# Ledger of designs, part 54: designed miniproteins, single chains

Each design is a single chain, and the fold is of that chain. pLDDT is the mean over its residues in the fold that is shown.

## One batch from the design tools (miniprotein)

Design m1861
Fold by ESMFold2-Fast:
Structure m1861 (fold): chain A 100 residues (1-100)
Amino acid sequence: SELEKIYEEFLELVKEYEQVLQDAYENPSVSLEEAEAKRKELLKEMKELAKKFPKDIQELALEIIKILEETNPLDPEDMLKARDKILELIDKIKEKIKEL
């Protein structure tokens, strides 16, 4: 379905964003300017995709985006907590899509 396509595209952007955060943590030689530009691009794309979801799923998607925006990539504890919460929210989105 179209909704499943939007979900898959959103999930891929979330994974790309998490990889950018992980790369910043693991490789301090990565340009902070380039990493920040990529993060801003991905956040914009995620926000535009989120608008295409039904309201209840959109709320969950926007919560994921907020967590990603607020996560400090240089704080391993913050990164771990963000990952766990994002996985929980992704599962909730998946369940809601199955009900539609």
Scores: mean pLDDT 80

Design m1862
Fold by ESMFold2-Fast:
Structure m1862 (fold): chain A 61 residues (1-61)
Amino acid sequence: SPAEKVKLETIRLFLQIAVESEKWLLETSGSGLSEEEKKIMKESIKTLEEKIKEIDAQIKA
């Protein structure tokens, strides 16, 4: 439905902001993070990007 599409697009935007924020944190604080902490952050970003792809698939279906 059109209402469901708007909700999915809104959630997608929120996830996109979260991805950009986490990437910014890695770039600006990377020298202060351990290799293990960097891996955890990168895995978090990957999970969010996968959720965005799932939403994109639902919107395009």
Scores: mean pLDDT 84

Design m1863
Fold by ESMFold2-Fast:
Structure m1863 (fold): chain A 65 residues (1-65)
Amino acid sequence: SEAAYKAAKEAIAATADPGGAGAAGVQASMDQGENSEAAGKATLRAALDLGRPDAGRAGLQLAQM
């Protein structure tokens, strides 16, 4: 959802560590009601839009576990 994407984007932007940013993005998306798969995808998209592919990759990997 748009709310999950916006929440993930804000969480990633606020977190310096790539692994922590990915985890924060997933958690923010899940707090908006997304399941793990959707949260991982929202986090990856938000991270790529912010120029932080390592954070997006970490979030997607975490969501797939």
Scores: mean pLDDT 83

Design m1864
Fold by ESMFold2-Fast:
Structure m1864 (fold): chain A 104 residues (1-104)
Amino acid sequence: DDYEQAQVYLGQGYSYLLQGQYQQAIDYTQQAIDLDPNFWGAYLLRGQAYLNLGQYQQAVSYFDRAISLDPNLWSAYDNRSQAYRRLGQLDLASQLRQLSERLR
């Protein structure tokens, strides 16, 4: 059953996420998505792995996909909010650098 195999891959991906092995977590979530493209859990976990890698734009994209599949998935909204806050911090740093260059 493709669904049971997708759940096995998701479980392995989650185990790697907890161990801080984020690339392996991403690889296993891809295998789960390949078996079930509508498996919102795989997109949520993939987003979390990208968030931990500092890949905030990718994290937002995967949280958006998870939310599109399950709009009541409140954990995805919280994680997406974290990614947006990190993107806002990066934008602020860029703005401060531009202001510093203008003062030289």
Scores: mean pLDDT 84

Design m1865
Fold by ESMFold2-Fast:
Structure m1865 (fold): chain A 80 residues (1-80)
Amino acid sequence: MRIVTKTGTLTLTPTSFSGTLWTSPSGTVEEFTGASISESDTTPAVATTRLRAPESDVVALSHSGTWKNGTLTSTSTVLP
């Protein structure tokens, strides 16, 4: 099955990560939780997550963007 990653709205906190960042080819958006995050007021915030994809695959996602007041505005990509 083909996984399509697209930009979504994220909310990150120091203890959690949640949001929607990908859509299946049919247009279904999935939520995910759990990530390593890094934030700075001088550099963009960075987070990575693992998403259980259709057909039991696990997909790693990379997120990079600006952290502000617990919200990350980011571009997300599927990692190899």
Scores: mean pLDDT 42

Design m1866
Fold by ESMFold2-Fast:
Structure m1866 (fold): chain A 87 residues (1-87)
Amino acid sequence: SELEKEKLELLKEAKEVTLEIVEKAREAGASDEEIEELVKYMKKVEEKVKELVDEGKLEEARKIIEELKKLDPTDLEAVKKFAEEVE
């Protein structure tokens, strides 16, 4: 029960952080094409977090979320590189 709750909270946080990055990039004037590409990379990060959560690797999932939070959402190349490194 508590483990299931922790897994759900990690998945929710990953979704919230990835969505915030996309919204901050939009606010900073990213083009529609840049946003479409960013959404694809953020989807990969969410999928990796889900994979780690499903495997019970909760600390590894948390590290990805915390590192993602430290990224500048207006630095699209850094965000893309991070997504490629976690794949």
Scores: mean pLDDT 86

Design m1867
Fold by ESMFold2-Fast:
Structure m1867 (fold): chain A 84 residues (1-84)
Amino acid sequence: MVEQVRQEAYAQIPKILDELKKNAEEAIKLIEEQEASATSENIQILLQQVKDLLDMIKNKEPDEVLLEKLREIFDQQMALMLAQ
């Protein structure tokens, strides 16, 4: 089951990257606002990773690097979701 969910998430990564590129500046502002109110360590980790990805998009990093960063974020979120 977990492996199927991972494969489905990976299939959506290019679509998610396209959406983030279109809304990068607005997403950065929203992340900064969420960081100020985040008290959960897991949420803070996610917000930092998304912020790093958005900075990479702003710096025009290659799509291969951006896709790998998104997979890393998904893998970490999956690991946190499985932790009880």
Scores: mean pLDDT 72

Design m1868
Fold by ESMFold2-Fast:
Structure m1868 (fold): chain A 88 residues (1-88)
Amino acid sequence: MKVAMTEDAYEKYGEELKARGYEVIPVNSIEEAKYLIENREVDAVLIDSKDKFYEEIKKLAEKYGVPVIDVSKRTLEEILAELDRLAA
């Protein structure tokens, strides 16, 4: 499973998700996120509400039907459970 993670989301859980076998793509700009979302290169986008691009990335993902997981509202266990559900 391939997931895009914004900077604040990656700092929280990026290495843990990589250790669990997820393909993690860190994104540092709205242009990187937009490319991955518009081309459906990722199965989900993980974002933190502290990210300056939070609203724009959420809107893009909703428009293109890519699942969004807000890591600021979830524990690592909740994030893993949601990703496992998407992979099934």
Scores: mean pLDDT 83

Design m1869
Fold by ESMFold2-Fast:
Structure m1869 (fold): chain A 68 residues (1-68)
Amino acid sequence: SDAELHEGVARLAAAVLATVAKNNPDTPVEELRREGERLAERLRRNGAPEEAIEEFRERVERVIEELE
């Protein structure tokens, strides 16, 4: 279903961002948050449901918390 596809894309996008953060631990958290918001906006424009966007944002924030 479209919802499952969007959820999968959101999870993949968050995993990519997490990998970048892990390999670049000194990356400013504001830059990671800004990139996460850009990705969330693209997901929304591509028709992702709010639930998938919320899950993506939560995953991004968890990555950022680990860097603080």
Scores: mean pLDDT 74

Design m1870
Fold by ESMFold2-Fast:
Structure m1870 (fold): chain A 60 residues (1-60)
Amino acid sequence: SASELEKEINEVMDRYQEEAMKEIKEGVENGWSAEEIIEKLRQLSKRAREELLALRKKYE
């Protein structure tokens, strides 16, 4: 249903926001470059996109 799709989208977005914040914090604390942090965020964004596309396919 549309409500289940919305719930699963929100769960994906919330999880990736939390993971992105964690990567920024750990990167800064461990002296990562801005470029390294940006690359980690790009990888997380790609995975989130792939999960959202899978949800689209599941719910059409």
Scores: mean pLDDT 85

Design m1871
Fold by ESMFold2-Fast:
Structure m1871 (fold): chain A 77 residues (1-77)
Amino acid sequence: SAEELAKKFLEDLEKTKEYIASHPDLPVEVLRQAREAAEGALEKLKEIAEGELLKEVEEKYEEFLAFLDEEIKKKEE
């Protein structure tokens, strides 16, 4: 079920991005919590996912972090 958990993780990242993009009034603390939640989920995935599946998940995770960092930066204003 590594593939199932990876799919769920990727779907959760996309849903979180959509939610954040559609709610520009979210506090920066919520964005930081989303980052921590994604990090924890990735650590669980690393226990069972290997090879190309893990690389894909890590690439999407880095993309998600870049998105969050930009959104947090915008909220500094």
Scores: mean pLDDT 82

Design m1872
Fold by ESMFold2-Fast:
Structure m1872 (fold): chain A 67 residues (1-67)
Amino acid sequence: KETKEIILRLFAKTVERWLKEKGYPDELIEKVRKIAEEVAKDDSLTIDQAVQRFSEEVEKLVKEAEK
């Protein structure tokens, strides 16, 4: 459980830093953080499934923000 949270937190921080450097709004960065927290706390997901879900949700969020 803790391992999943640590992994998702590392991915989230990397994505947040990249988005901030590219000038994306703080609202998008906050949504990325929230997705990572929700996915990490979902005990029904394996670590691999949680990383995949986080990646998919972030990609969708960024794509919507570009429009």
Scores: mean pLDDT 78

Design m1873
Fold by ESMFold2-Fast:
Structure m1873 (fold): chain A 62 residues (1-62)
Amino acid sequence: MTKVIEVESDDPEAAAEKLAKELGVKILNRARWADADHEYVALVGEDKEGNLVVIVARRAAP
């Protein structure tokens, strides 16, 4: 089953990495993008149970 976790942080990269580590997620892919309102970091990986996990961290732009 796919799990999606969203968080807001002044440091989206650190927040996403911390969550991946706490949840035991093996990171397979990374993505970064921005719109007019936010900057985003997404980590895609697999947890110890074999579930696909997507972590999206964002902060207000700039």
Scores: mean pLDDT 80

Design m1874
Fold by ESMFold2-Fast:
Structure m1874 (fold): chain A 76 residues (1-76)
Amino acid sequence: MLRDMYDTMRRDYDTLGDRMDGDIGRMRYLADRYRRDDPRLGLDLDRRLDDLTDRMDGIMTDFFDLTGRLLRMMLG
């Protein structure tokens, strides 16, 4: 049971990460389209998306590390 819960949580976290990456990809596509019509706005959007992506990656890594450590302690 506990191991099955760990495997399920890991799968859910991987799925969340994939969804977030997909959403960022869609936002980057929109930013690229806006850049064609307004190069300044497109550049600003790209910079904000880069900053957002870096922050999201950091948060997700920290969350996975903390959750992984807690679950390993419970399983070990």
Scores: mean pLDDT 72

Design m1875
Fold by ESMFold2-Fast:
Structure m1875 (fold): chain A 85 residues (1-85)
Amino acid sequence: MGRQQIDQLIDEINEWRKRLEDVIEQLEKEGAPQSFIDNARSAVGLSAFLLAFGSSNEQVVKLMRKLGMSDDEIAAAKTVLDKVE
């Protein structure tokens, strides 16, 4: 993996992270409970990374389940993923 390819990937991860955080901020403004916001934020880093590598929302959710994330964290992540873009 070349240096330029790593820099481009970091930029794409940061772009996806921003999009996911913007959705979470909008849900918080719409009155989503703090527990939901906390669960959604716990999933942001992994979601942004996988989406930058071209994973589908379904693939992200499947990996979260395999990593032992809670049903509440997965439900929050699904809601954010369905609203991103």
Scores: mean pLDDT 81

Design m1876
Fold by ESMFold2-Fast:
Structure m1876 (fold): chain A 88 residues (1-88)
Amino acid sequence: SLSELITKGNQLISQGQSSLQSGDNRTAHSLADEVVNIGDFLFNQNDFASAANFYTQASQIYRDLGDFDRATQLQNKATKAQNRFLQS
């Protein structure tokens, strides 16, 4: 269900933040990639609010990793999802 995917996405975000705190940058990056995949799926299911949230949180993880290009791409995706939510 979408609810189960949202729960999984939130767990992956928490794990990514924990990996950053422990200096496991590779795991943090991989977990952020999975959060983006969940966000993309939710966007395609018209759950724009949840997609925007996951893009924003993944963007922050990429920024903390120093991946500013990826962080900017995800922030742009979050803005598009927020705009779609407001037009719904």
Scores: mean pLDDT 90

Design m1877
Fold by ESMFold2-Fast:
Structure m1877 (fold): chain A 97 residues (1-97)
Amino acid sequence: SPIDELRKLQDELNEAVVNEDYEKAKEILKRIIELLQEIYEKSTNPTVREAARDAIAEAQQLIELIETSKDKLRILLMTQATSGGLVVLIRRLEREE
C-alpha cells in the first residue's frame, strides 16, 4: 500500500533528522519524492494530485535547507511541516478507498 510505505518513510525521516543523520534524511526524502511523483502520475483525483504536488515541493525545500543550512532547529521544524503535508496526502488517499 502506498499509504503504508509513506508512513514508514515518514517515521524513517523523523528518526534520521532527530539523530542528525542529514545524509540519510536526504536519501529518505528522495525516496519520498519518487513515491509522491508515482502517486501524482497515477491518480486522477485532483485533491490527491494537489496534496502530492505540495508534498513534493515541501520535500524538495527540506533537501535544499539541509544542503544550505546548519540550523538544526529549522531543519527539525521543516521536517515536522513536511510530515504534516504527508498526513494530508494520506487522508486524501484513504478517502479514495
Scores: mean pLDDT 87

Design m1878
Fold by ESMFold2-Fast:
Structure m1878 (fold): chain A 73 residues (1-73)
Amino acid sequence: EEWEKRIEEFKEKYPESYELAREIAQTLLLSHYDALVKGEETEELRQAILDGSTEANRRLSEATIEAFKKARE
């Protein structure tokens, strides 16, 4: 599977960045799970899930930029 192959390459070539990305992804997944478990499927809940996804992407982007800067140093 193409996706799985790319993930394995990511883990091999950039292990520190992979671990950071994994932690961020896991946090996002758990936040979604908690929202669903609470059973309050309202517009507010949907927005909170979207906001969490946006925040996770922002943190990942910032971390990636910083890692890239450090690699250039």
Scores: mean pLDDT 66

Design m1879
Fold by ESMFold2-Fast:
Structure m1879 (fold): chain A 73 residues (1-73)
Amino acid sequence: MDQQREAVEQQGLDAAQRWYDTMVQRDPSRADEYRQRAQELALQLRIQSRSSVQAGQQEVDRIRQRYRQAEEQ
């Protein structure tokens, strides 16, 4: 159980970091805003992962979707 939660949390953090890097590369003037959003995503992920592995996985999927949408533009 702990390994699954750690894997889900790490996947979500990696996705949030990739989203941040992509957004900052596109518009560096909004770096502070994107940093705050990435931190909020990381915090929400940790909260959801503590509730259940499934809730954490749903949050990872949301972060990954945001990253894919940013990458496609």
Scores: mean pLDDT 75

Design m1880
Fold by ESMFold2-Fast:
Structure m1880 (fold): chain A 85 residues (1-85)
Amino acid sequence: MKSFEQQIQEIKQKAQEILATIRKIAPEMLPYMEKEYKEIEELIEKAKKALEAGDEKTAARYFVIANMFLAGMEAEVMIALNRLR
């Protein structure tokens, strides 16, 4: 069972790897991808505050939404990579 702290680290790590890939292959997309990452960071902060208040259900909802934004970033990277093959 992964802690919320580990889940936060994994989301941030994945998003940073996506941003690093975009900087190399599609730097034109970077402003849009950085905006999506900012949304992820804001959702993580809301999840942390919900956990501090003992509201695990609200925290879980924010993590789900953050993962949805991350999936969107992954889809954009896959599209960019497919254009370069």
Scores: mean pLDDT 82

Design m1881
Fold by ESMFold2-Fast:
Order: structure tokens, then C-alpha cells, then sequence
Structure m1881 (fold): chain A 84 residues (1-84)
């Protein structure tokens, strides 16, 4: 799925540019879109985990409060962050 891989790369670059501009809401939207594509494509277990992390982070940024992020979404984010 060449198009999906290209779109994920584009969204990640767009999110980084928005973060550099201080547009956290815009970056969160791009992260959410990337997370959805990763989950829908489900090409690997790593993609699914990363997708869940991005959705959890995007939701937290948009809400401005970590309490809005579901515990299972935060657990997935922490698990991926710890795998460094």
C-alpha cells in the first residue's frame, strides 16, 4: 500500500511543521489522521500501537487535559514511549 505509506509520511511532516509553528491544534489533527490511517491499514502490530499512541496524544492536545484520554490509550502511548 504505497499510497498509505506516502500519506503517513506527509502527515508526520505536516504535524512537525505545525508543531514548529506553535500550532498544537493543527499538529493534533495531523497526528489523529495519521493514527486513524495506521489503525485502518493495520500493516503491522507496531503500526497499530503507534496509531493508538497518536490518537491518545491528539485527543489530549485537543482537549487540553490528560483526563480526557482513556486509560487504555495512555497505556499504549506509555508502552511505545518506553520502547526506546
Amino acid sequence: MEEVERRIRELQLEAQRLMDQGDLAGAAEKAEETGRLLLEAARSEEDVKYGKVLLALARAVKAGDKAVVKPEELAAAKELAAAG
Scores: mean pLDDT 68

Design m1882
Fold by ESMFold2-Fast:
Structure m1882 (fold): chain A 65 residues (1-65)
Amino acid sequence: SAAKNEALRETAERARAIAEEAGASPDQKEAILKRAVLTTAEALEAGKSPEEAIEAGVQTAKEAL
């Protein structure tokens, strides 16, 4: 759905910003983004709202630093 695609995109953009602000390398940024987006996708499949799914992905990005 459009809402799921928007949640995945928002998570990727926020995870990238978090990694960039923390001074992560390009390889670290890629790994953090993939992990965050996967977390958001899993939350959406578990029936979480787009907002809850984005928060879960963003939290995963912060914990990966």
Scores: mean pLDDT 86

Design m1883
Fold by ESMFold2-Fast:
Structure m1883 (fold): chain A 95 residues (1-95)
Amino acid sequence: MLSEETIEALKEVIKLLQEAADAMRAGDVDRAVQLFEEAIKKAREIYEKTGDERARVLAEIFQSAAEAARAGKMDEAVRLTQQAIELGQRLIDEA
């Protein structure tokens, strides 16, 4: 079972990803990238505290989404962001 603190951190990550998706739809690449970098940092902190490989996988998906956004591949960045939200939500639901 994940700690309450870890569940709240995952909820914050999902919120950052939702805001990043909104920024991407608005064409604000710089804001989207900043939000992904914040989400990556939080996912890495969760991995360091828990050792849960799924948190590491989340950080890798966020990195890929940020790279897609920087490359102007907005549809790919949005798709990766949605996959990350779904994975993060499953981690919360399994806790």
Scores: mean pLDDT 81

Design m1884
Fold by ESMFold2-Fast:
Structure m1884 (fold): chain A 68 residues (1-68)
Amino acid sequence: SQADRYRAQVLALTEDFIAALREKLAAGEISEEEARAQLDKLRAWAESVLPPDVAAEVNARLDAFLAE
């Protein structure tokens, strides 16, 4: 369905964003504090704009990254 495709695309973009943050952290281009600030901004955007179930899935990926 279109909703399933939308959810999959949002989650794929979220994983791409997390991968980019990992690369920037490994390269020393950003601090852990700056990375956390970027995640907080993404979380706030997701909760304000996305459907609640999609926002919850985005937040689960962000929480998994922070638990590493």
Scores: mean pLDDT 85

Design m1885
Fold by ESMFold2-Fast:
Structure m1885 (fold): chain A 116 residues (1-116)
Amino acid sequence: LDEQRKGIEELVEEIIREVEETVSPAVSAAIRKALQMVVLRKVSLQELEDVLRSHFSPAQAEKLLKKIQELSLELETELAQLVAQKLSVEEFLKKFREKLLEFVERFVKAYEEVTS
């Protein structure tokens, strides 16, 4: 459990670093806060909203917040199902990484839809 938790934290930070190299600073900041809220449970919904409002227009921030909440609920459900399967640490982290990458991809698409 401690090794799994450490692996999760390291994996989230790895994904955030990869995202920071490929997307705008505003999108990267939003993804960082969303993952910290949903996966690490270290950030409140208010902190995520504040980050969105600092980088986006009020209308865009509202639409993105709603989309992040939907994607976050889906991710939480998928992660709970992975935990319930009682996989090995290696298999869990592999599947967890895939779910995090899917979350990031869907968030980037939501951003493009909101800004188009």
Scores: mean pLDDT 79

Design m1886
Fold by ESMFold2-Fast:
Structure m1886 (fold): chain A 60 residues (1-60)
Amino acid sequence: MEEEIRRRAAELGLELEDEAVRVLAEKLNGNRSYLDPTLRMMKDLRATTAAQVASLPAPA
């Protein structure tokens, strides 16, 4: 999951920190269908740090 998060974030122009990737992987809990909506939200909010990712609402 983490490597896919990094790849897709890079495709969207997001440079995520290692800790942010880990937090996002835990938040998604293997739900790949939530990856793209969450990354788009992060891009809009410019969320790239673990703390910023942790503060995002859980994808429904």
Scores: mean pLDDT 76

Design m1887
Fold by ESMFold2-Fast:
Structure m1887 (fold): chain A 76 residues (1-76)
Amino acid sequence: STAGEVIARLELAVRELDPVDLEVLKQAVLSVPDLPEDLRAAISAATSVEELFAVLRRYLPEQAARLDRLEARVRA
């Protein structure tokens, strides 16, 4: 699923890359194939890590718990 791919790409970026910043996270999510255009535009417009995760929670509410854990790790 698209939601599953978004989470997988974010988890991989947080695990494998140093440093992990807004641009790295945006590139990880934008690399997901068949991403809805509305979501792609909202991700591209995000200007902070908090805004990026807020966008992802809005579009992928079933993944909110996983997104909360990822945001906590990035902001640690």
Scores: mean pLDDT 83

Design m1888
Fold by ESMFold2-Fast:
Structure m1888 (fold): chain A 101 residues (1-101)
Amino acid sequence: MTEEDRRNYIIFSTAIALLTNPEAEEEIKSTYSSLSKEDQEAVEEGIKIKDDEEKLAELAYKVMKELKKKAKSEEELERIEKDLLEKTPIPKVQEAIKEAF
């Protein structure tokens, strides 16, 4: 996994958490100070792009492509896809996830 892959994953997961979990903001704040500077910057970008459907969809595609390469089994991959589609309220992002798999 490259540093860029890790960064993209943190940005994407932060954005999705904020869109799907009302408690995510408090949870992020509680853990933020324990993160590296690089991870903190990734979290800040995730907060920023959560309202940008196009950037979030592009990022989802990239993150899903990397997760697909690293999945231990087809069953694990199908579980990840299903969980993300169920948790993601944005149709454009759902389409990007499906296209990546």
Scores: mean pLDDT 77

Design m1889
Fold by ESMFold2-Fast:
Structure m1889 (fold): chain A 77 residues (1-77)
Amino acid sequence: MKEPKVIKKISVNGDVEKALELYEKLRAEGKRAAIRYNPKTNTYEVLEYEESEDPVLQKKFDEFEKKNIERAKKDLA
């Protein structure tokens, strides 16, 4: 079974609002996306990735991704 593959990485300059905008744009395009914070550069990274073929692994990944998005939204508020 294949793990999710990152196919594009976009860095936003510490701006959680821009990271959330890019995330929502990728979702609107029907793509899988995740947000990561990079403390070395003080930037949020928006990742585009392919879905896993393993539904159990994909569900756990989706839960992890959702927690990261919720954290970013809370930081924005």
Scores: mean pLDDT 67

Design m1890
Fold by ESMFold2-Fast:
Structure m1890 (fold): chain A 76 residues (1-76)
Amino acid sequence: MTKENFEALFELLKKALREEDIEMQMYAYSALEVLNSLYDFRDKLDEEVKEKIKEAEKLLEEKRKKAEENKKKREE
């Protein structure tokens, strides 16, 4: 996988999280897991791509926590 493909996928994941759609967020998480698996297999990735991976993981984790908190708060 190329650096450009990784960056494009991370931008798509960020957009999916902003949709506030639980299904889209789950697909974004699944896509990130696949990307992380490919990254572990490929040790040749550029440092900038590694930073994008860390940024996407942080955003996904934060969005997941906020979505769960908001869901519980709205249902309770």
Scores: mean pLDDT 63

Design m1891
Fold by ESMFold2-Fast:
Structure m1891 (fold): chain A 95 residues (1-95)
Amino acid sequence: LEEELKQLKKQMETLSPEERKVLLGGERFKLDGQILNAIGSGDLERAIELLEQQLELLRYMTRLFESEGDQETADFLRSEADTLERQIARLRERL
């Protein structure tokens, strides 16, 4: 997960802003599927790891879009990150 996130961040740096939005959407969709599978199998620890990876990715992308002057996208991603942070806290209560 950590190594995959590192490679994804490196890939994001080589892409245009529009390509980054498409890749981010695809990665989030993939992560959501993995999270649902982990929850369905009772692997809450794995689900939390995947949510934390998605949170770190969203925080990284927020800073990247903000640095490029895309405040609207940055604000949206920050809101999404806040939602994930609350979801992680709720799942940790089940451990």
Scores: mean pLDDT 84

Design m1892
Fold by ESMFold2-Fast:
Structure m1892 (fold): chain A 77 residues (1-77)
Amino acid sequence: DLAERIRRVAEEALRRREEIFRELSSVVGPETARRAVDLIVRGMEEALRLAEAGDVEGALEALGRTLREIRALVEEA
């Protein structure tokens, strides 16, 4: 079930946000890492909400937008 997989991935990312912040901070610095984690949290929350509503297409679009926003942020740094 794709919706269940999206939900698990989103929940796992939200659980690991402190670890993700620490890892990103070592590469891009704490200010950029904080902004990236904020994007991840918002994107994962949106994807989780859409997957719970059965909107798998919307959840995938939310994940895609989040990845594009993170890439743009890191490219600017």
Scores: mean pLDDT 83

Design m1893
Fold by ESMFold2-Fast:
Structure m1893 (fold): chain A 81 residues (1-81)
Amino acid sequence: MKVVGHVFTMDYKNPEKSKEEALKAVTEKIEEAAKEYNVPQEEVDRAKEAARKAIEQVVEEALKKKENITYSLVIELKAGK
């Protein structure tokens, strides 16, 4: 099992941009790890979906509190090798 970590700050005044940047960074890290460890596409898609849901939850919390939130995202990949 491989772990991908990413720290991002959700800007409650610009949540769409913050979400887009966080998703791009996390998906790039997931793709990189997947190539290195021969992770199947189905697992890559699952990891991307998990990251998206986690980021959406942070967006909701930032908007609810009306403050920026720094979040450490951890995504686990089921990998061979």
Scores: mean pLDDT 81

Design m1894
Fold by ESMFold2-Fast:
Structure m1894 (fold): chain A 74 residues (1-74)
Amino acid sequence: MGLEELFGRLAQGEALVQQGIADGDEALMQAGLALAQEVLRLGERVLPPEILEQIRARLAAMQAAVAAARAKAA
């Protein structure tokens, strides 16, 4: 699996989270988070630490956005 493919999947996860937040769709938010977590898991085997830190930062931003959307809905 290439670096471009991993970053493409991460961007897809971010798009799913954005769509889930916009639609109030928990399944889409979870699908986006799961995709980003899978990218991190696959990347841990092959990517240098500085790139993994970038992926972790993007996943953390996605998690924060989902948490904020849930707090607003409560």
Scores: mean pLDDT 84

Design m1895
Fold by ESMFold2-Fast:
Parts: C-alpha cells; structure tokens; sequence
Structure m1895 (fold): chain A 90 residues (1-90)
C-alpha cells in the first residue's frame, strides 16, 4: 500500500538520521513509520528504542523495547539482551 511504502521511506530516513547522530529526529521518523504501518510496528519501535538508547534516554528505550517484545514475542531473546546491555550502561 501507499502507507506501507511511505513507512519504509520514513524508516530509511530514520536510519540515516541515526547514522548522522540526529537521534531525536530518528525517533520521530521511526514512530511515524510505526503509525503508518502497524503490521510492522514492533520493528519500528525497536529501531526507535535504539535511537533513544544512543541519545542516553535509557528509560524511554527500555519502554519501547518492552512494547516491541509484547507485539512480537519471537524477538524476546534479542530484546532481553538489548535491555540488559542498556541497564548495564546506567
């Protein structure tokens, strides 16, 4: 769909913002992608959480990782490992 294609473009823009150190912009773009493509919401929330963690916003990062895990329990092992790494950085 057009909405899914737009979500994919926003996620690519978010990844570029992340690489440029523009973490707040990356979060905004990933959260908008999650809104436009709810079928892939877990993936976009995971990426938003990585951007929050890079910005030092650890509690926000953990909250979005927990939401991503709830939406896609198959990712639980990977998400739990990431949460453990963030907790160790506090």
Amino acid sequence: SAARAEAERLAEEGARAFEAGKYEEAVRLFLEAARLDPEHRALYLYNAALAYAAAGKYDEAIAYLEEAKALDPSTAAQVDKMIAAIEAAK
Scores: mean pLDDT 89

